Designed miniproteins, single chains, continued (2). Designs and how they scored, part 113

Each design is a single chain, and the fold is of that chain. pLDDT is the mean over its residues in the fold that is shown.

## One batch from the design tools (miniprotein)

Design m7926
Fold by ESMFold2-Fast:
Structure m7926 (fold): chain A 75 residues (1-75)
Amino acid sequence: MKKVTIDPEKNPLLQRAREALAAGDVDAARKAIGELFKKYPGHPEAYRLAAEVARREGREDIAKTFEEIAKSYGE
């Protein structure tokens, strides 16, 4: 198996989602993650960030689903 290097700090959408979560701006994080899904469908890192957003909103069942999807894509 080979890993494609998509650095969370170098991808501007991943970086925006992480910064928004750190600032408590869940709405901005959701928007950035939505763009990630549009450009990189099936990317495990995007699903991990989506799980964090769901936990932030108290939607633990959705967060668990996103984590399982991320694992299914090889992580």
Scores: mean pLDDT 73

Design m7927
Fold by ESMFold2-Fast:
Structure m7927 (fold): chain A 100 residues (1-100)
Amino acid sequence: MKLSDEEIIEILIKNLEEGEKGLSPEEREKLQKAMEQIETLSAEEYIELAKKIAERIKDKDKAIAALISLGQQYQELEEDPEKAREVVLELNRLALELAR
């Protein structure tokens, strides 16, 4: 079953706020499915998803931390180092804009 963008955003925010220990078994399965779908995204789609996640997080410091964390996760998932660098740099730029 494919998750909607909203479902992916919701489970990723919950994982960022509570950690894996705070997730129910059903929520852990949902997180696994979200991660599998994220691996298939283009660089542009991943950046857009990360922006939506940051916009949903009301705490500025937590939103900045989420953008940095998502950049690190993409670097681990992406085999192309140039593509990984593009995403990390853009998410770091967005984090810096939030810090101003």
Scores: mean pLDDT 79

Design m7928
Fold by ESMFold2-Fast:
Structure m7928 (fold): chain A 81 residues (1-81)
Amino acid sequence: ITAELQAAVDTAQRGLEEMKRALEELKTASKEDVPRAIGRVLRALGDAIGGALQAQKLLPNATDAELAARAQAVLDQLGIK
């Protein structure tokens, strides 16, 4: 694993952690705060996806199975069953 690949993975992981925080805020948000909380979730999701896509480009032999596993990890991080 190269330093560039590790940096991309770290970026995706950071985005996932921020998305978890934003989702917890969304769960406790009042009705008037929901749009702001949704916006925060979408921004964090964008960062997580961006990091994951960069990691995919740096993996010359990335398989669909590896990409599916990463997608499942995202769902698990969001607490979606």
Scores: mean pLDDT 70

Design m7929
Fold by ESMFold2-Fast:
Structure m7929 (fold): chain A 53 residues (1-53)
Amino acid sequence: SDDVASHLYGLATTIETQARSLLAVDPSRQDEVDGALDVADSYRKMADDVKAS
């Protein structure tokens, strides 16, 4: 369970970092960045739920 939560937090952090990098390189891709950040938030919420279990 802890390993799963850690993995999900790691995925969220990686997605956020990549989304920020993409936006810095190409601001026209805001829709893709917004989508990626939403996915990252979903992973963080899943990780919190797993950790609470």
Scores: mean pLDDT 84

Design m7930
Fold by ESMFold2-Fast:
Structure m7930 (fold): chain A 72 residues (1-72)
Amino acid sequence: SELEKKKKEAEYFRELALEYARIMAKLGTKDPKAVRKAYEEAKKNKEKIETPLSEELQAELEKVFKAIEADL
């Protein structure tokens, strides 16, 4: 159902936000490109949750990547 999809997507975003926070805290660097690169490597090693990502959700993730650069 729509509500179940929203819940799983929210959980996925929460996990990604935690991964970002962890990477940011660990790196301690001001290079936004290096931060994104490290996150992409970490994501390769992490299996996605069972719910497949929609095109809309993928676009929102790209917005998050740009937001990280603004925070550095």
Scores: mean pLDDT 58

Design m7931
Fold by ESMFold2-Fast:
Structure m7931 (fold): chain A 63 residues (1-63)
Amino acid sequence: GPAAEAGRAFAAASLAAGTPAEVADRAGVMANTGKVSPAEAARIGGGSEAAARALQEAGRRGQ
C-alpha cells in the first residue's frame, strides 16, 4: 500500500546517502507518526523529503 511504497522509497534514498539502516528506519517511523516534520525526517535519515511527506500522509490515514 502507499505507506509501504513511501517507506521503501525513503529507506532506499537514505541508504543510498550512506545513512545506517537503523537511523533511516527510525526517521521514517518518526515521519509516519508525525513526531517530526517531513523536512526534519529527511535531514535525520538523509532520505527524500517527498517520501517522508508521503509517509506522514499515510500515517494520518492510519497506514
Scores: mean pLDDT 78

Design m7932
Fold by ESMFold2-Fast:
Structure m7932 (fold): chain A 72 residues (1-72)
Amino acid sequence: TGEEYLKKAEEKIEEGVRALKEGRGEEAARLGEEAKDYGDKAAESSPEYAFEGGILAGIGGIVAGVGRIVAR
């Protein structure tokens, strides 16, 4: 369960970065927020995923923030 949340967070980060590269800021913001949510869920699922889940949630938040800037 936690491992699957990590995979989903990574997938959403990859999609968000692709959206940023293509100038799709609104989509990148949404994907970054989804990545943050999955990363947070991974971190909350068990202690062994807390560090990785937290990092992926942080990266998702950054992607979302940059997406909002690009969307303007």
Scores: mean pLDDT 84

Design m7933
Fold by ESMFold2-Fast:
Structure m7933 (fold): chain A 61 residues (1-61)
Amino acid sequence: SSLVEKLRKIFEELLKMVEEGASTEDLLKFMASHKEEVLEAQEADPEETAKLAEELEEKLK
């Protein structure tokens, strides 16, 4: 869905911030600013949204 695609791009920006040395506080603020997009994607396609979040966690570790 378009909402999951939008969330994917947000997660790609988050990963770029991590690569550039952003603090945990900055990362949390970034995600908080996109809370609505996360909720919308989860509501539209919870399975794909969960999968995308798992992929993000794997890339962060």
Scores: mean pLDDT 82

Design m7934
Fold by ESMFold2-Fast:
Structure m7934 (fold): chain A 84 residues (1-84)
Amino acid sequence: MLKEFKEMMLALLDENEAPQSYKDSVEKLVRMIEGDEEVLREAAEKWKVPLEKVRHIAEVMREAVEALMKGASLEEIDAILAKA
């Protein structure tokens, strides 16, 4: 699911001729959702929030991406993201 999501997002960015920085952001976002400890710790320090909160946000984002890839409604995705 995350690999397919990454490929889909990168394809959309390519179709819209988005800058490389947007593609780099997508790659970092996917690493965060995958639970990359280094990325999670960096995000916690930059956002000035506890690491536990960043992990929770990453888990919620993973659930939202999985729901999106399964064809969930925007209302269902919004409800998932509201848990962050």
Scores: mean pLDDT 77

Design m7935
Fold by ESMFold2-Fast:
Structure m7935 (fold): chain A 87 residues (1-87)
Amino acid sequence: SKQKKILEEIKKEAEKLYKTLKKDTEKMKEALEKDESLTEEQKKELLEGVEESFLNMIYSIVKLIAKKEGLSEELIKELEEFFKELK
């Protein structure tokens, strides 16, 4: 169906964005590990906060697009489960 095709395109773009974000987070982690002014706890909190913020932003944008495209609640739920698996 057209809705399933839209869902698959949304999933593909979301996965692509998440992979890009994860790679950028790895670079940030390497930079933070070299920072002697921050504690290990502070470094962990910063990385977790950044990753969570980006995931929440991608999810919010993607859910908005899904609603705009008229995806059913069932397909939106499938998208939510897909996002949980990306973590």
Scores: mean pLDDT 78

Design m7936
Fold by ESMFold2-Fast:
Structure m7936 (fold): chain A 103 residues (1-103)
Amino acid sequence: SALDHLRKALDYLRRALALAKQISPALEEAVARALEYTQRAIQLLETESNDATIEALRQALTYAGQAQSLALVDKSPLAAELHKELSDAISHLAKAIQELEAS
């Protein structure tokens, strides 16, 4: 379900945030924004149209993608692990959007 994908995305984003805090403020901010929009999407899922939920998820995906790009070029030994957590989060966010668009 879309909700199951969102819960998995939250878990990956929470792990990503813990890593990002150890690397740079820019990574922390981007991951924190992705997490905020993912949490908002879960709240909107029951109270608003699928379009509102999808828009929140597209914002989450934008910030997660920004963080992933920053992690790819970062020299921190934690950057590779952060990149993987973000890639997994992005995959689940995209699957949630696909399921909501199919509804």
Scores: mean pLDDT 89

Design m7937
Fold by ESMFold2-Fast:
Structure m7937 (fold): chain A 94 residues (1-94)
Amino acid sequence: SKKEIAQLRADLVSHLRLAELYIDAAENNVPLVEPDGTVVTDRDRQLELAEEHIREAERLLDQLVSLGALSPEEAAVLREEIERLRKRLEELKS
């Protein structure tokens, strides 16, 4: 349904945003405050959470593609964004 697709799109954007925020926090060695008010100060935990959000974004992207909810062009842009975040994460883990 349109409502279900809209929710999946919102969840995808949310996970991509959280992945970038955790990567930025880890890169700058600063705390991140989660939406529920939980403070994540540990760099290794921030990197773990970034990876979890990237994986969830990949799952949601694949689900949206399987539902025919994304054009090939939209899917390509989102895959490039995920790959960019993965490269940043791997550089910080080195």
Scores: mean pLDDT 89

Design m7938
Fold by ESMFold2-Fast:
Structure m7938 (fold): chain A 64 residues (1-64)
Amino acid sequence: SLEEAEERVNKAHYEETGEKEKSPLEVVRELFLEEVEKEKGKEAAEEVGKKMDEIIKKIEEELK
């Protein structure tokens, strides 16, 4: 079913996040965007993602 296909895609996304050994900030970003997409829709997730990417880059520059 379509619901089963969505669950497989979501699982693959989480698995890819873990496999890439991303920073805690990037992991939080991806998990947060997944929840935003489920709760508020894809457009909201895309907008939040852009803002999160900007914040993460600033934090990475400060910590470097």
Scores: mean pLDDT 68

Design m7939
Fold by ESMFold2-Fast:
Structure m7939 (fold): chain A 68 residues (1-68)
Amino acid sequence: GREEEIRALEEEIERARRELEEAKEELKRISADPNAPLKDILRAIGRVLRAIGDIVEAELRLRRLLEE
């Protein structure tokens, strides 16, 4: 039912938020290393952006369900 779908999306948002925090920590760690290759910095930035996108997408899906 709808309640199960809402719970699944809330869990998805929580997982995506955790991934974002881990991605931010990795980016901060890599950015603090003066010997870090540019490719590793760009990869870490990409991970952060992907996590943000996942959160936004899941929150939009949740909002649509709640507004019905």
Scores: mean pLDDT 85

Design m7940
Fold by ESMFold2-Fast:
Structure m7940 (fold): chain A 90 residues (1-90)
Amino acid sequence: AMTDEEAIQRLTDEQAEFLRKAGRELGMPEIGEELAEAVKNGDDEKLQEILERLRKEHPEAVEGLNALFKKESEEAYKKTIKERQERLKQ
């Protein structure tokens, strides 16, 4: 069993790694590292500032990153809901 803190830390680490990978795939590893650092620190304000800057300078990269993040989040959500529904079935 994971504690809430361990679960949040795991999700944060996975999200940070995703952002680093996405930054490399988009040819902007430095921005991927900045985003990953903001996520690891739980700094939502910093994360939004970086995304605003990125949207202004590289809007195509922001659209790509948002699409990848949405897909990942939707898959994780669907898996969680399905597992919970199966556990409640007799």
Scores: mean pLDDT 69

Design m7941
Fold by ESMFold2-Fast:
Structure m7941 (fold): chain A 62 residues (1-62)
Amino acid sequence: GAALEALREETVRRAEEAARTDPSAVRGVIEEGKRRALELDPAAAEEIAREAQRAAVRSILA
């Protein structure tokens, strides 16, 4: 639903920003996003966490 998609976009964006500004915060951002997603759709929570992690890694490597 719209709430899950908004959470996915927010979690990815926050993880990318954290990776560039304070990499130590990346884990916390992903864990909070995953926790919130688990309450909406447990199956999507892992996918959101993996997408945010990949986005953060790409931001660090760029």
Scores: mean pLDDT 82

Design m7942
Fold by ESMFold2-Fast:
Structure m7942 (fold): chain A 94 residues (1-94)
Amino acid sequence: SPLLEELERRLRALLEELAGAPVEDVAVGMLIEAANLLREAGVSEEDIDAFLRRVNERLQELFAEHGSTLSDEELKERIREIILEEFRRFLEER
């Protein structure tokens, strides 16, 4: 999907720009990038909110299970993977 490839590029660029930032700031930034890309694609705010809720649920699970055991760099990569996976699923369900 061209939209998924564009998100992958935006998230990679964000990780490079925010390399020294807290994990929470990187997570918020990645969610903003994904939401903005969906808006640019004409997705409704209701569907964007549903997508963000699913991602936030998975991120809460990640932090509960691995927040104290993974490095900041590993957490940032896992957050990126979760966002890309949920974004792919969202596009396939439409």
Scores: mean pLDDT 88

Design m7943
Fold by ESMFold2-Fast:
Structure m7943 (fold): chain A 95 residues (1-95)
Amino acid sequence: SVEEEYKKRVEELIEETEKLLKETEELLKKNGLVTEEDKEKFKEIKERLEEARRLMEEGIENRSQELLSEAVLLAEEALKEAKELLEKVKKKVKE
C-alpha cells in the first residue's frame, strides 16, 4: 500500500515534469530561442528524474520508506526546476 502510493506519486511527478519540459522546448523552438544553457538545464532535470526512478525501484525492492521518500523529494525538485525554466523562457519570449 505505502510503496504503491510512493510509486504513483513519483510517476505523477515525472509525467508532469516531462510535460513542462516539452512545453518549454516547443516554446523555445517556435521563438528561435534554443540556447546551450537551456539544453544543459533540460539534461540536469532529466538526470534528476532518472535518479528518482532508481531510488523508487530500490526503495520498493528493499521496502525502504527512506529511499521512497528521497525519490519523491528528488522528483519534486525536478518539477520545481522545470517550472522555473518554463517561467524564464516565457519571460524571454515577452522581451
Scores: mean pLDDT 82

Design m7944
Fold by ESMFold2-Fast:
Structure m7944 (fold): chain A 92 residues (1-92)
Amino acid sequence: MEIQVEGIKDGEVAEVSPTVRGGLAAAAQLIRQALERAKEKGYDEVEVRFRAESEETARNFIEMAKQIGEEMGWKVKSVEYRGGEAVVRLER
């Protein structure tokens, strides 16, 4: 799988964390690091993208990303699964 995190502030989009390949455990660590970095840089919204290899992996990733976001003080804005890609949008 591949994971990408982007920060959004005042209409500008910037990469918060490099694209990483790995399992769900690696994804969890990346999301936590990316959300801390986004918070430090003052982003009010982030988009977590995950290329799903299966529907089960997509469901597990979405649930994990929502859980981590909420635990770190982010609000789930939207969740989408489109064309093999899971997208979770979080806001402060």
Scores: mean pLDDT 73

Design m7945
Fold by ESMFold2-Fast:
Structure m7945 (fold): chain A 64 residues (1-64)
Amino acid sequence: AAPEVTVELTFHTRAGEVVGRERLTLAEDEMDRLVELLRERYARAAAAGIELGYVEVAMPAPPA
């Protein structure tokens, strides 16, 4: 069992336009870091005049 999880974040405007993607690997007990990163990204987008509507979070299957 791997001690880490890899997640892909896709950031969308309210209209569903993709404005950014991030990939990060987190330890199982570091999921709170994901929430903090999302908060930071939303704040930065707003400061740049971009209104984020939602973020899509996916965990890709590990390569065999």
Scores: mean pLDDT 73

Design m7946
Fold by ESMFold2-Fast:
Structure m7946 (fold): chain A 69 residues (1-69)
Amino acid sequence: SAEDEIQKLEDLFSVTLSPELREELLKLSPSTIRKLAELLYNKASKGEILKETGLPSSLVSKLLKEVGR
């Protein structure tokens, strides 16, 4: 589920995402959240994340900041 994939992402980076960001991620498919976590872990650029996921630039920027990038 999307909830399970968000929890895995939080565990992977040892972070607790903001409620606002969590709500936005819950709108995504579990496969998109998994791909996002993979890209973040591999330190993909913002441009690569945008290209690979098609997510809004604002969402990706906020997520990068919250995971410490």
Scores: mean pLDDT 85

Design m7947
Fold by ESMFold2-Fast:
Structure m7947 (fold): chain A 63 residues (1-63)
Amino acid sequence: MIEELLKMELKERAEYLVKLHKEGVPEDEIAKIVQEIIKKGKFSLEEVDELVVLYYELTPKAE
């Protein structure tokens, strides 16, 4: 899973995280996935911020 996320484009990663949210995965579990990606050292701070912004833009406020 994490290795596949590292190969994805930023938009695809955001869409995957949104899918998890829509499937009822808790916010803290999604946060753990994001932290694992950050720990791999593949993301700059700017890329992390962009991912978070896209995730919130694509996630509906009501499920």
Scores: mean pLDDT 69

Design m7948
Fold by ESMFold2-Fast:
Structure m7948 (fold): chain A 97 residues (1-97)
Amino acid sequence: SKEAEAINALIKAKSLIQSLKRAVDEGRELTKEQIEAIVEEAIRLLKFLADNLPKETVKKIGEEIISVLKELAKRHPEYQDIIDKGINEIKKIIEEA
């Protein structure tokens, strides 16, 4: 069902947030390709959530993703541009949700 797919996407989004927080805390070095994949996955998940969950839930998850991406950008300033583009896309998704 669409509800089950939305729950699965929410679980994946929360897992992504937790994994990113852990990577930041552990000082893990990430490649450009890994950062691009992370940003693309976050956008994909949030777009799916925006179509299937209440606006309040989508906004909360999106704001949590933005927060962790900002911390990731501080640790990887060479990829700030990629991360900022992702944050701007996430902000648009939240506004349209």
Scores: mean pLDDT 84

Design m7949
Fold by ESMFold2-Fast:
Structure m7949 (fold): chain A 109 residues (1-109)
Amino acid sequence: MKLKEKEEEFEKRVEENAAKVQELLAAGKEMEAYELMAEETAKLLRELVEFLKEIGADEKVIELLEKAAELYERVAEEIKKAKSPEEAKKIMREAGEELKKYVEEVEKE
């Protein structure tokens, strides 16, 4: 698989997922929007990990993306248990902070 073709597929899926999330938010379905965002992010990260392993990409990048996938898989499950949109927003914010730490750890090395 060519890297450019895979990048274009991921960009398209990110845009399609963003559109679906916006549609759910506009319909007042905030909890469903956050759950969809977390689930689709986890799926994209898992597919990206498999692709990067196939092309022999940097092991540190693969490990970062595996951690990110595991994080968003947990976030999706936590959002399903959340009792309010405010709780879901807190879960998403804390996930973003954890992801930022993973990225900073890779960038410093």
Scores: mean pLDDT 80

Design m7950
Fold by ESMFold2-Fast:
Structure m7950 (fold): chain A 59 residues (1-59)
Amino acid sequence: PLTPEQRELLEREIELSVRMIGLAVRIATGSENKEKDEKELEELARESQRLQEELEALR
C-alpha cells in the first residue's frame, strides 16, 4: 500500500498532469499569450519530472 507521503506526491502529479493538459488545449485553441503559456507548460513538465524522481526515491 502507498504511504501518506507517496499518496500526496501521486496526487500532486495527477494535479500537474491535469494542469498541463489544460494548458496544452489552451495553446492549441488559441491562447492570448502563447509564448507565456508554452513556458509555463515547460516549467510544469520539469516539476512533474521532479515529482517522478521523488516518487522513485520512496521505497
Scores: mean pLDDT 79

Design m7951
Fold by ESMFold2-Fast:
Structure m7951 (fold): chain A 75 residues (1-75)
Amino acid sequence: MKYVLTISGLDASVDPAQVLEDLGKRFKDEIVNAAVVDATTLLVEFKSKEAAEKAAAWLKEEYPSATVEIKEEKP
């Protein structure tokens, strides 16, 4: 089981690759996979629900205009 964090609606001035790098620095041991979907949308897979929730809280604080959703996905 994995927890997929979807970040959408990032401001055009925000580099999604930089957002992924910052997430990787903060949640290095908790991230399974990460992908840039488009210029405003990211997907990040977490090992635990707690890590995904902490990442979502941080993202909402740093990028208040973005929409952050957590989805539990079964293998």
Scores: mean pLDDT 80

Design m7952
Fold by ESMFold2-Fast:
Structure m7952 (fold): chain A 61 residues (1-61)
Amino acid sequence: MITDEEIELGMAMISIGVARVYVRNTGDSQGAADFLRDMASKFSNPEAKAMLLAEADRLRA
């Protein structure tokens, strides 16, 4: 049975992929990082939150 936590992990991975493609096409790393931080604020799974925040920090470095 897939759990809500596993769904959030999958959604985090998809969101990271979308953010990377968005940066490649637009050059807007700040917008992508802000999007990932907003997504992290809505998630309950701490691992999914950590993945989104780590990628947001990488994009804004």
Scores: mean pLDDT 82

Design m7953
Fold by ESMFold2-Fast:
Structure m7953 (fold): chain A 80 residues (1-80)
Amino acid sequence: MKLKELLEKLRERYGDDPEFAPLIEKAEEALRKGDLEEAALYIVKAASLAFQKALEQGDTEAGREALEIGVEAAKLLAEL
């Protein structure tokens, strides 16, 4: 999966959340500049935050989705 697709998924779920908005914004800036490593890093940060919040709330579905986004972003980062 491309970084842009992962970022769009995060924006759809968390774009209006003030905790996630700065991380999404940084990833968008990085993608616009062609900085794929920085974009992947901010996507991983956002996914990690989502996973931690899901665990604290006992939301197993949200936790699984966050983990899947984080794993895909980390794979893309490792391939750069």
Scores: mean pLDDT 81

Design m7954
Fold by ESMFold2-Fast:
Structure m7954 (fold): chain A 91 residues (1-91)
Amino acid sequence: SARERVTEEDLEIREAIERLNELMQSDKPVEEKVQEIVEIGKRLIEKAIERGDLNTAKAIKNMVLTALRELGASDETIEKVQKELDELIKK
């Protein structure tokens, strides 16, 4: 039965969220976690842009930025990532 599933591709976003949560629980340095989270986020944003789904791209950006804040990334790192993701969305 369908419950709270908007599209057939919604599963891709959910799988990525689970991967992000696993990274947050790992013993890796914060910088390595940040890099992997940003890489996953960029991949998902590019897929959303290819479909013309700007709302999903923006939602993924916000999710990535929130994850970085929860990991204790610096404000400078968060601002840099936000700019990079914004440039992807505009392209």
Scores: mean pLDDT 75

Design m7955
Fold by ESMFold2-Fast:
Structure m7955 (fold): chain A 89 residues (1-89)
Amino acid sequence: SLSQQAAELERQVQQLKSQLNNAIRNNDLATVNAIAGQIDQLSEQVSALLQQAIKLGDKETARRLTLIGAELGVMEISIYVWKQYQRKQ
């Protein structure tokens, strides 16, 4: 179900967020770059499922997917800011 797929994405995003925080803390550029690629893939998946939820009138799942997408966007901005800070050294 869409609800189950949203729950799985939520779990993946929370795991990825934990991994990103550790990679940033350790200045692990290779892991940060790998996570950036995973964020892109998850964002595409969220967008596809969100379109499906909207079409089906599943407002609750659409709301959850929108929040997941927002969290992925915040992580992407965090990576961008961190990389800019590293580049200016």
Scores: mean pLDDT 88

Design m7956
Fold by ESMFold2-Fast:
Structure m7956 (fold): chain A 66 residues (1-66)
Amino acid sequence: LSPAVQAAIRAVAEGLALTYGVDADAVYQALTDVLEGRMSLAEAARRAGVPKSAVSHAVRALRAAA
C-alpha cells in the first residue's frame, strides 16, 4: 500500500471506531486485510464490528486514493 493509503486507513479506522464504539486497531487491521486481499468485506465488517456498507464505502475511497 502507498504511504498515502496507509495514512488514510488509520484516519478512517479511527473515525469508524469513534462512530461505532469499536476498537480502532481492529478496524485498521480489517481495512488493511481487505485492501491486501486477505479478507472479504463481510468478514472485515464482522471482525471490526461495523456495518458492511461502512467497510465497503471506506475500501472504495481508500482504493481511489491509491
Scores: mean pLDDT 82

Design m7957
Fold by ESMFold2-Fast:
Formats: sequence, C-alpha cells, structure tokens
Structure m7957 (fold): chain A 74 residues (1-74)
Amino acid sequence: SSLQEEIVALLDELAALVAADPAVSEENQQLIQQQIAQLKAILPTLSREQQQQLRDYLQRQIAWLRERNAALKA
C-alpha cells in the first residue's frame, strides 16, 4: 500500500541520517539498523491505525533530527 511505501521511505531516510552521523558509534549504528530492519519486517502485520501512528512518529523524529542538524551547522 502507499502508506507502507511511505513508511519504508521514512525508515530508509532515518537509516541514512544515522549512517551519515559521525557522532553515532558503530555499535549504536548497528543497533538502530537492526531496529529499522525489524520494523520493516513487521510492517505488513500492523493494522492501518498502527501504520498511521508509526508514520506520524517517524515524521516527527526525522523533522527533529533535520532541525537539530541544521542548528548544529549554524
């Protein structure tokens, strides 16, 4: 579904932001990548409401990380 595609894109964006951050240790990068992979694996089993909640959560997290990154460059 389009919602699942959107969530996968958000998870991929989160993974890329984490991978590009030199402040994140290799151990923490590995743990976060494992969590993202697990979320992708269970995504088709989630209800529409749970998928919408996950999308909204991921959108807020990514927005916050982008704002934080921009502020650190100022």
Scores: mean pLDDT 82

Design m7958
Fold by ESMFold2-Fast:
Structure m7958 (fold): chain A 88 residues (1-88)
Amino acid sequence: SMSDQIRQGGIDLIQQIQNQVNQNPNMSPEQQSNVQNFITSVVRIMSRYNSHSQIISIMTQFYNQSTNPVFQQIIQQSISIHDSEHAR
């Protein structure tokens, strides 16, 4: 389905960003902000075609599978933004 394609595309993009964050231990605050904004945009697109519970499940899996505290912080912030936007 279109929903499944958008979900998988979003997962693939977040996974690619995770790999980039993991390869850059000295990521600047500006670079971290840019990554945050990109992931937020990806989540917003996925949210148009996927349920709130599916998005939270996906993001929680990324958080739990990561050993990088910078990436975990970015994902946690993205979850918070998504929850806030869903409440509207």
Scores: mean pLDDT 87

Design m7959
Fold by ESMFold2-Fast:
Structure m7959 (fold): chain A 66 residues (1-66)
Amino acid sequence: DDLRRELEFLDRALAELDRQIEELRRELERYASVSQEKVEQVRERLRELETLRAALLARREELRAS
């Protein structure tokens, strides 16, 4: 079942993204007292991952609606 396999893949990808986002949030807290430039870089990366996460969630909902 291709639908089931894609949903399982999306669930795993979302879990991995959640881990990466949490790691970057911890890094942001550490850099907040050290470097504004590094804070900006981490925030940009967080925005990229959050955008990807939203896209995967939308894909997951699309597949469930199909």
Scores: mean pLDDT 82

Design m7960
Fold by ESMFold2-Fast:
Order: sequence, then structure tokens, then C-alpha cells
Structure m7960 (fold): chain A 115 residues (1-115)
Amino acid sequence: SMEEELRFALEKLKRQIAETDRLLADPSVPLESQYYHAQRTANGILGLGQYALKVQAPKDIQQEILQAGQRAVANLQALLDRLKAQQPSNTAAIQSVQQMIAQLQQQIAQLQQAL
């Protein structure tokens, strides 16, 4: 069913988020690798959240995606600070992270309104 497919996708996304959290907390991980995993996770949340809103998914699923989005915003803000400190001339990466934060914040607002 659509709900079963959503729950399976959410469980996969949760594992991806946990791994991204681990990598972002590790100072030995290269900034480029942290950026790649953060971007992949943010895109996963955005895609699943957009689909959940479209199909009016169960509120528990929407709430978990909301929480994932909030955590991703915090992680991306920390990554943005590191990018500005370590690679201030990398305007493309800085702008990309700022855009991901804005998109996640917009989706968080949509999920809050739907709940």
C-alpha cells in the first residue's frame, strides 16, 4: 500500500539521517564529504515530505518528517558556518547550503500547517 511504501521510505531515510549526523559530528571527515552527505539527506527529506503532503500521509509520518527536517536545518546551519570559516571563496557551495535551508524551512512550515 501507499502507507507501507511511505513507512519503508521513512525507515530508510532515518538510517541515512543517523549516518549523516555521525559524519557531520566527526572532525576527521573532509568538509566536501560532509557537504555531500548533508545534501543527499536534505534532498531525501524534501522528496519524502513533498510526497507525504501530496498524498495527505498519516500525521505520525508527517510529524517524523517534520522532526527530520528540523534536525537537517540545524546540521546545515552548522555546515554553513564551517564552509564560511574554511572555504569563504566557495560561493557556490555556500549558496547551495543556504538554498537547502530555505527549502527545508518552507517544507517545515507546510508540514506544521498540515498537522
Scores: mean pLDDT 89

Design m7961
Fold by ESMFold2-Fast:
Structure m7961 (fold): chain A 77 residues (1-77)
Amino acid sequence: DEDTLRAVEESFEEWRRRLEEEEAQQQQKAEELKAQADPETQRQIDEQMQQWLAERERLLREGERWREVVLRSLEAE
């Protein structure tokens, strides 16, 4: 069903946009905290931000893989 495929794609795009918005907010907050922090604290903030970004990238990749599986399953029917 083409309507179902479109709904899946639109839901995934909305989820991806939400993650992008969260990333922008976290980046801004991290920069504000770093501006008043000592060098060691800045390094810790950078490390936490890198870990957070890596987790977000992993979730996006898993979401894309899940989307492919769902779409292929719908096509096979």
Scores: mean pLDDT 78

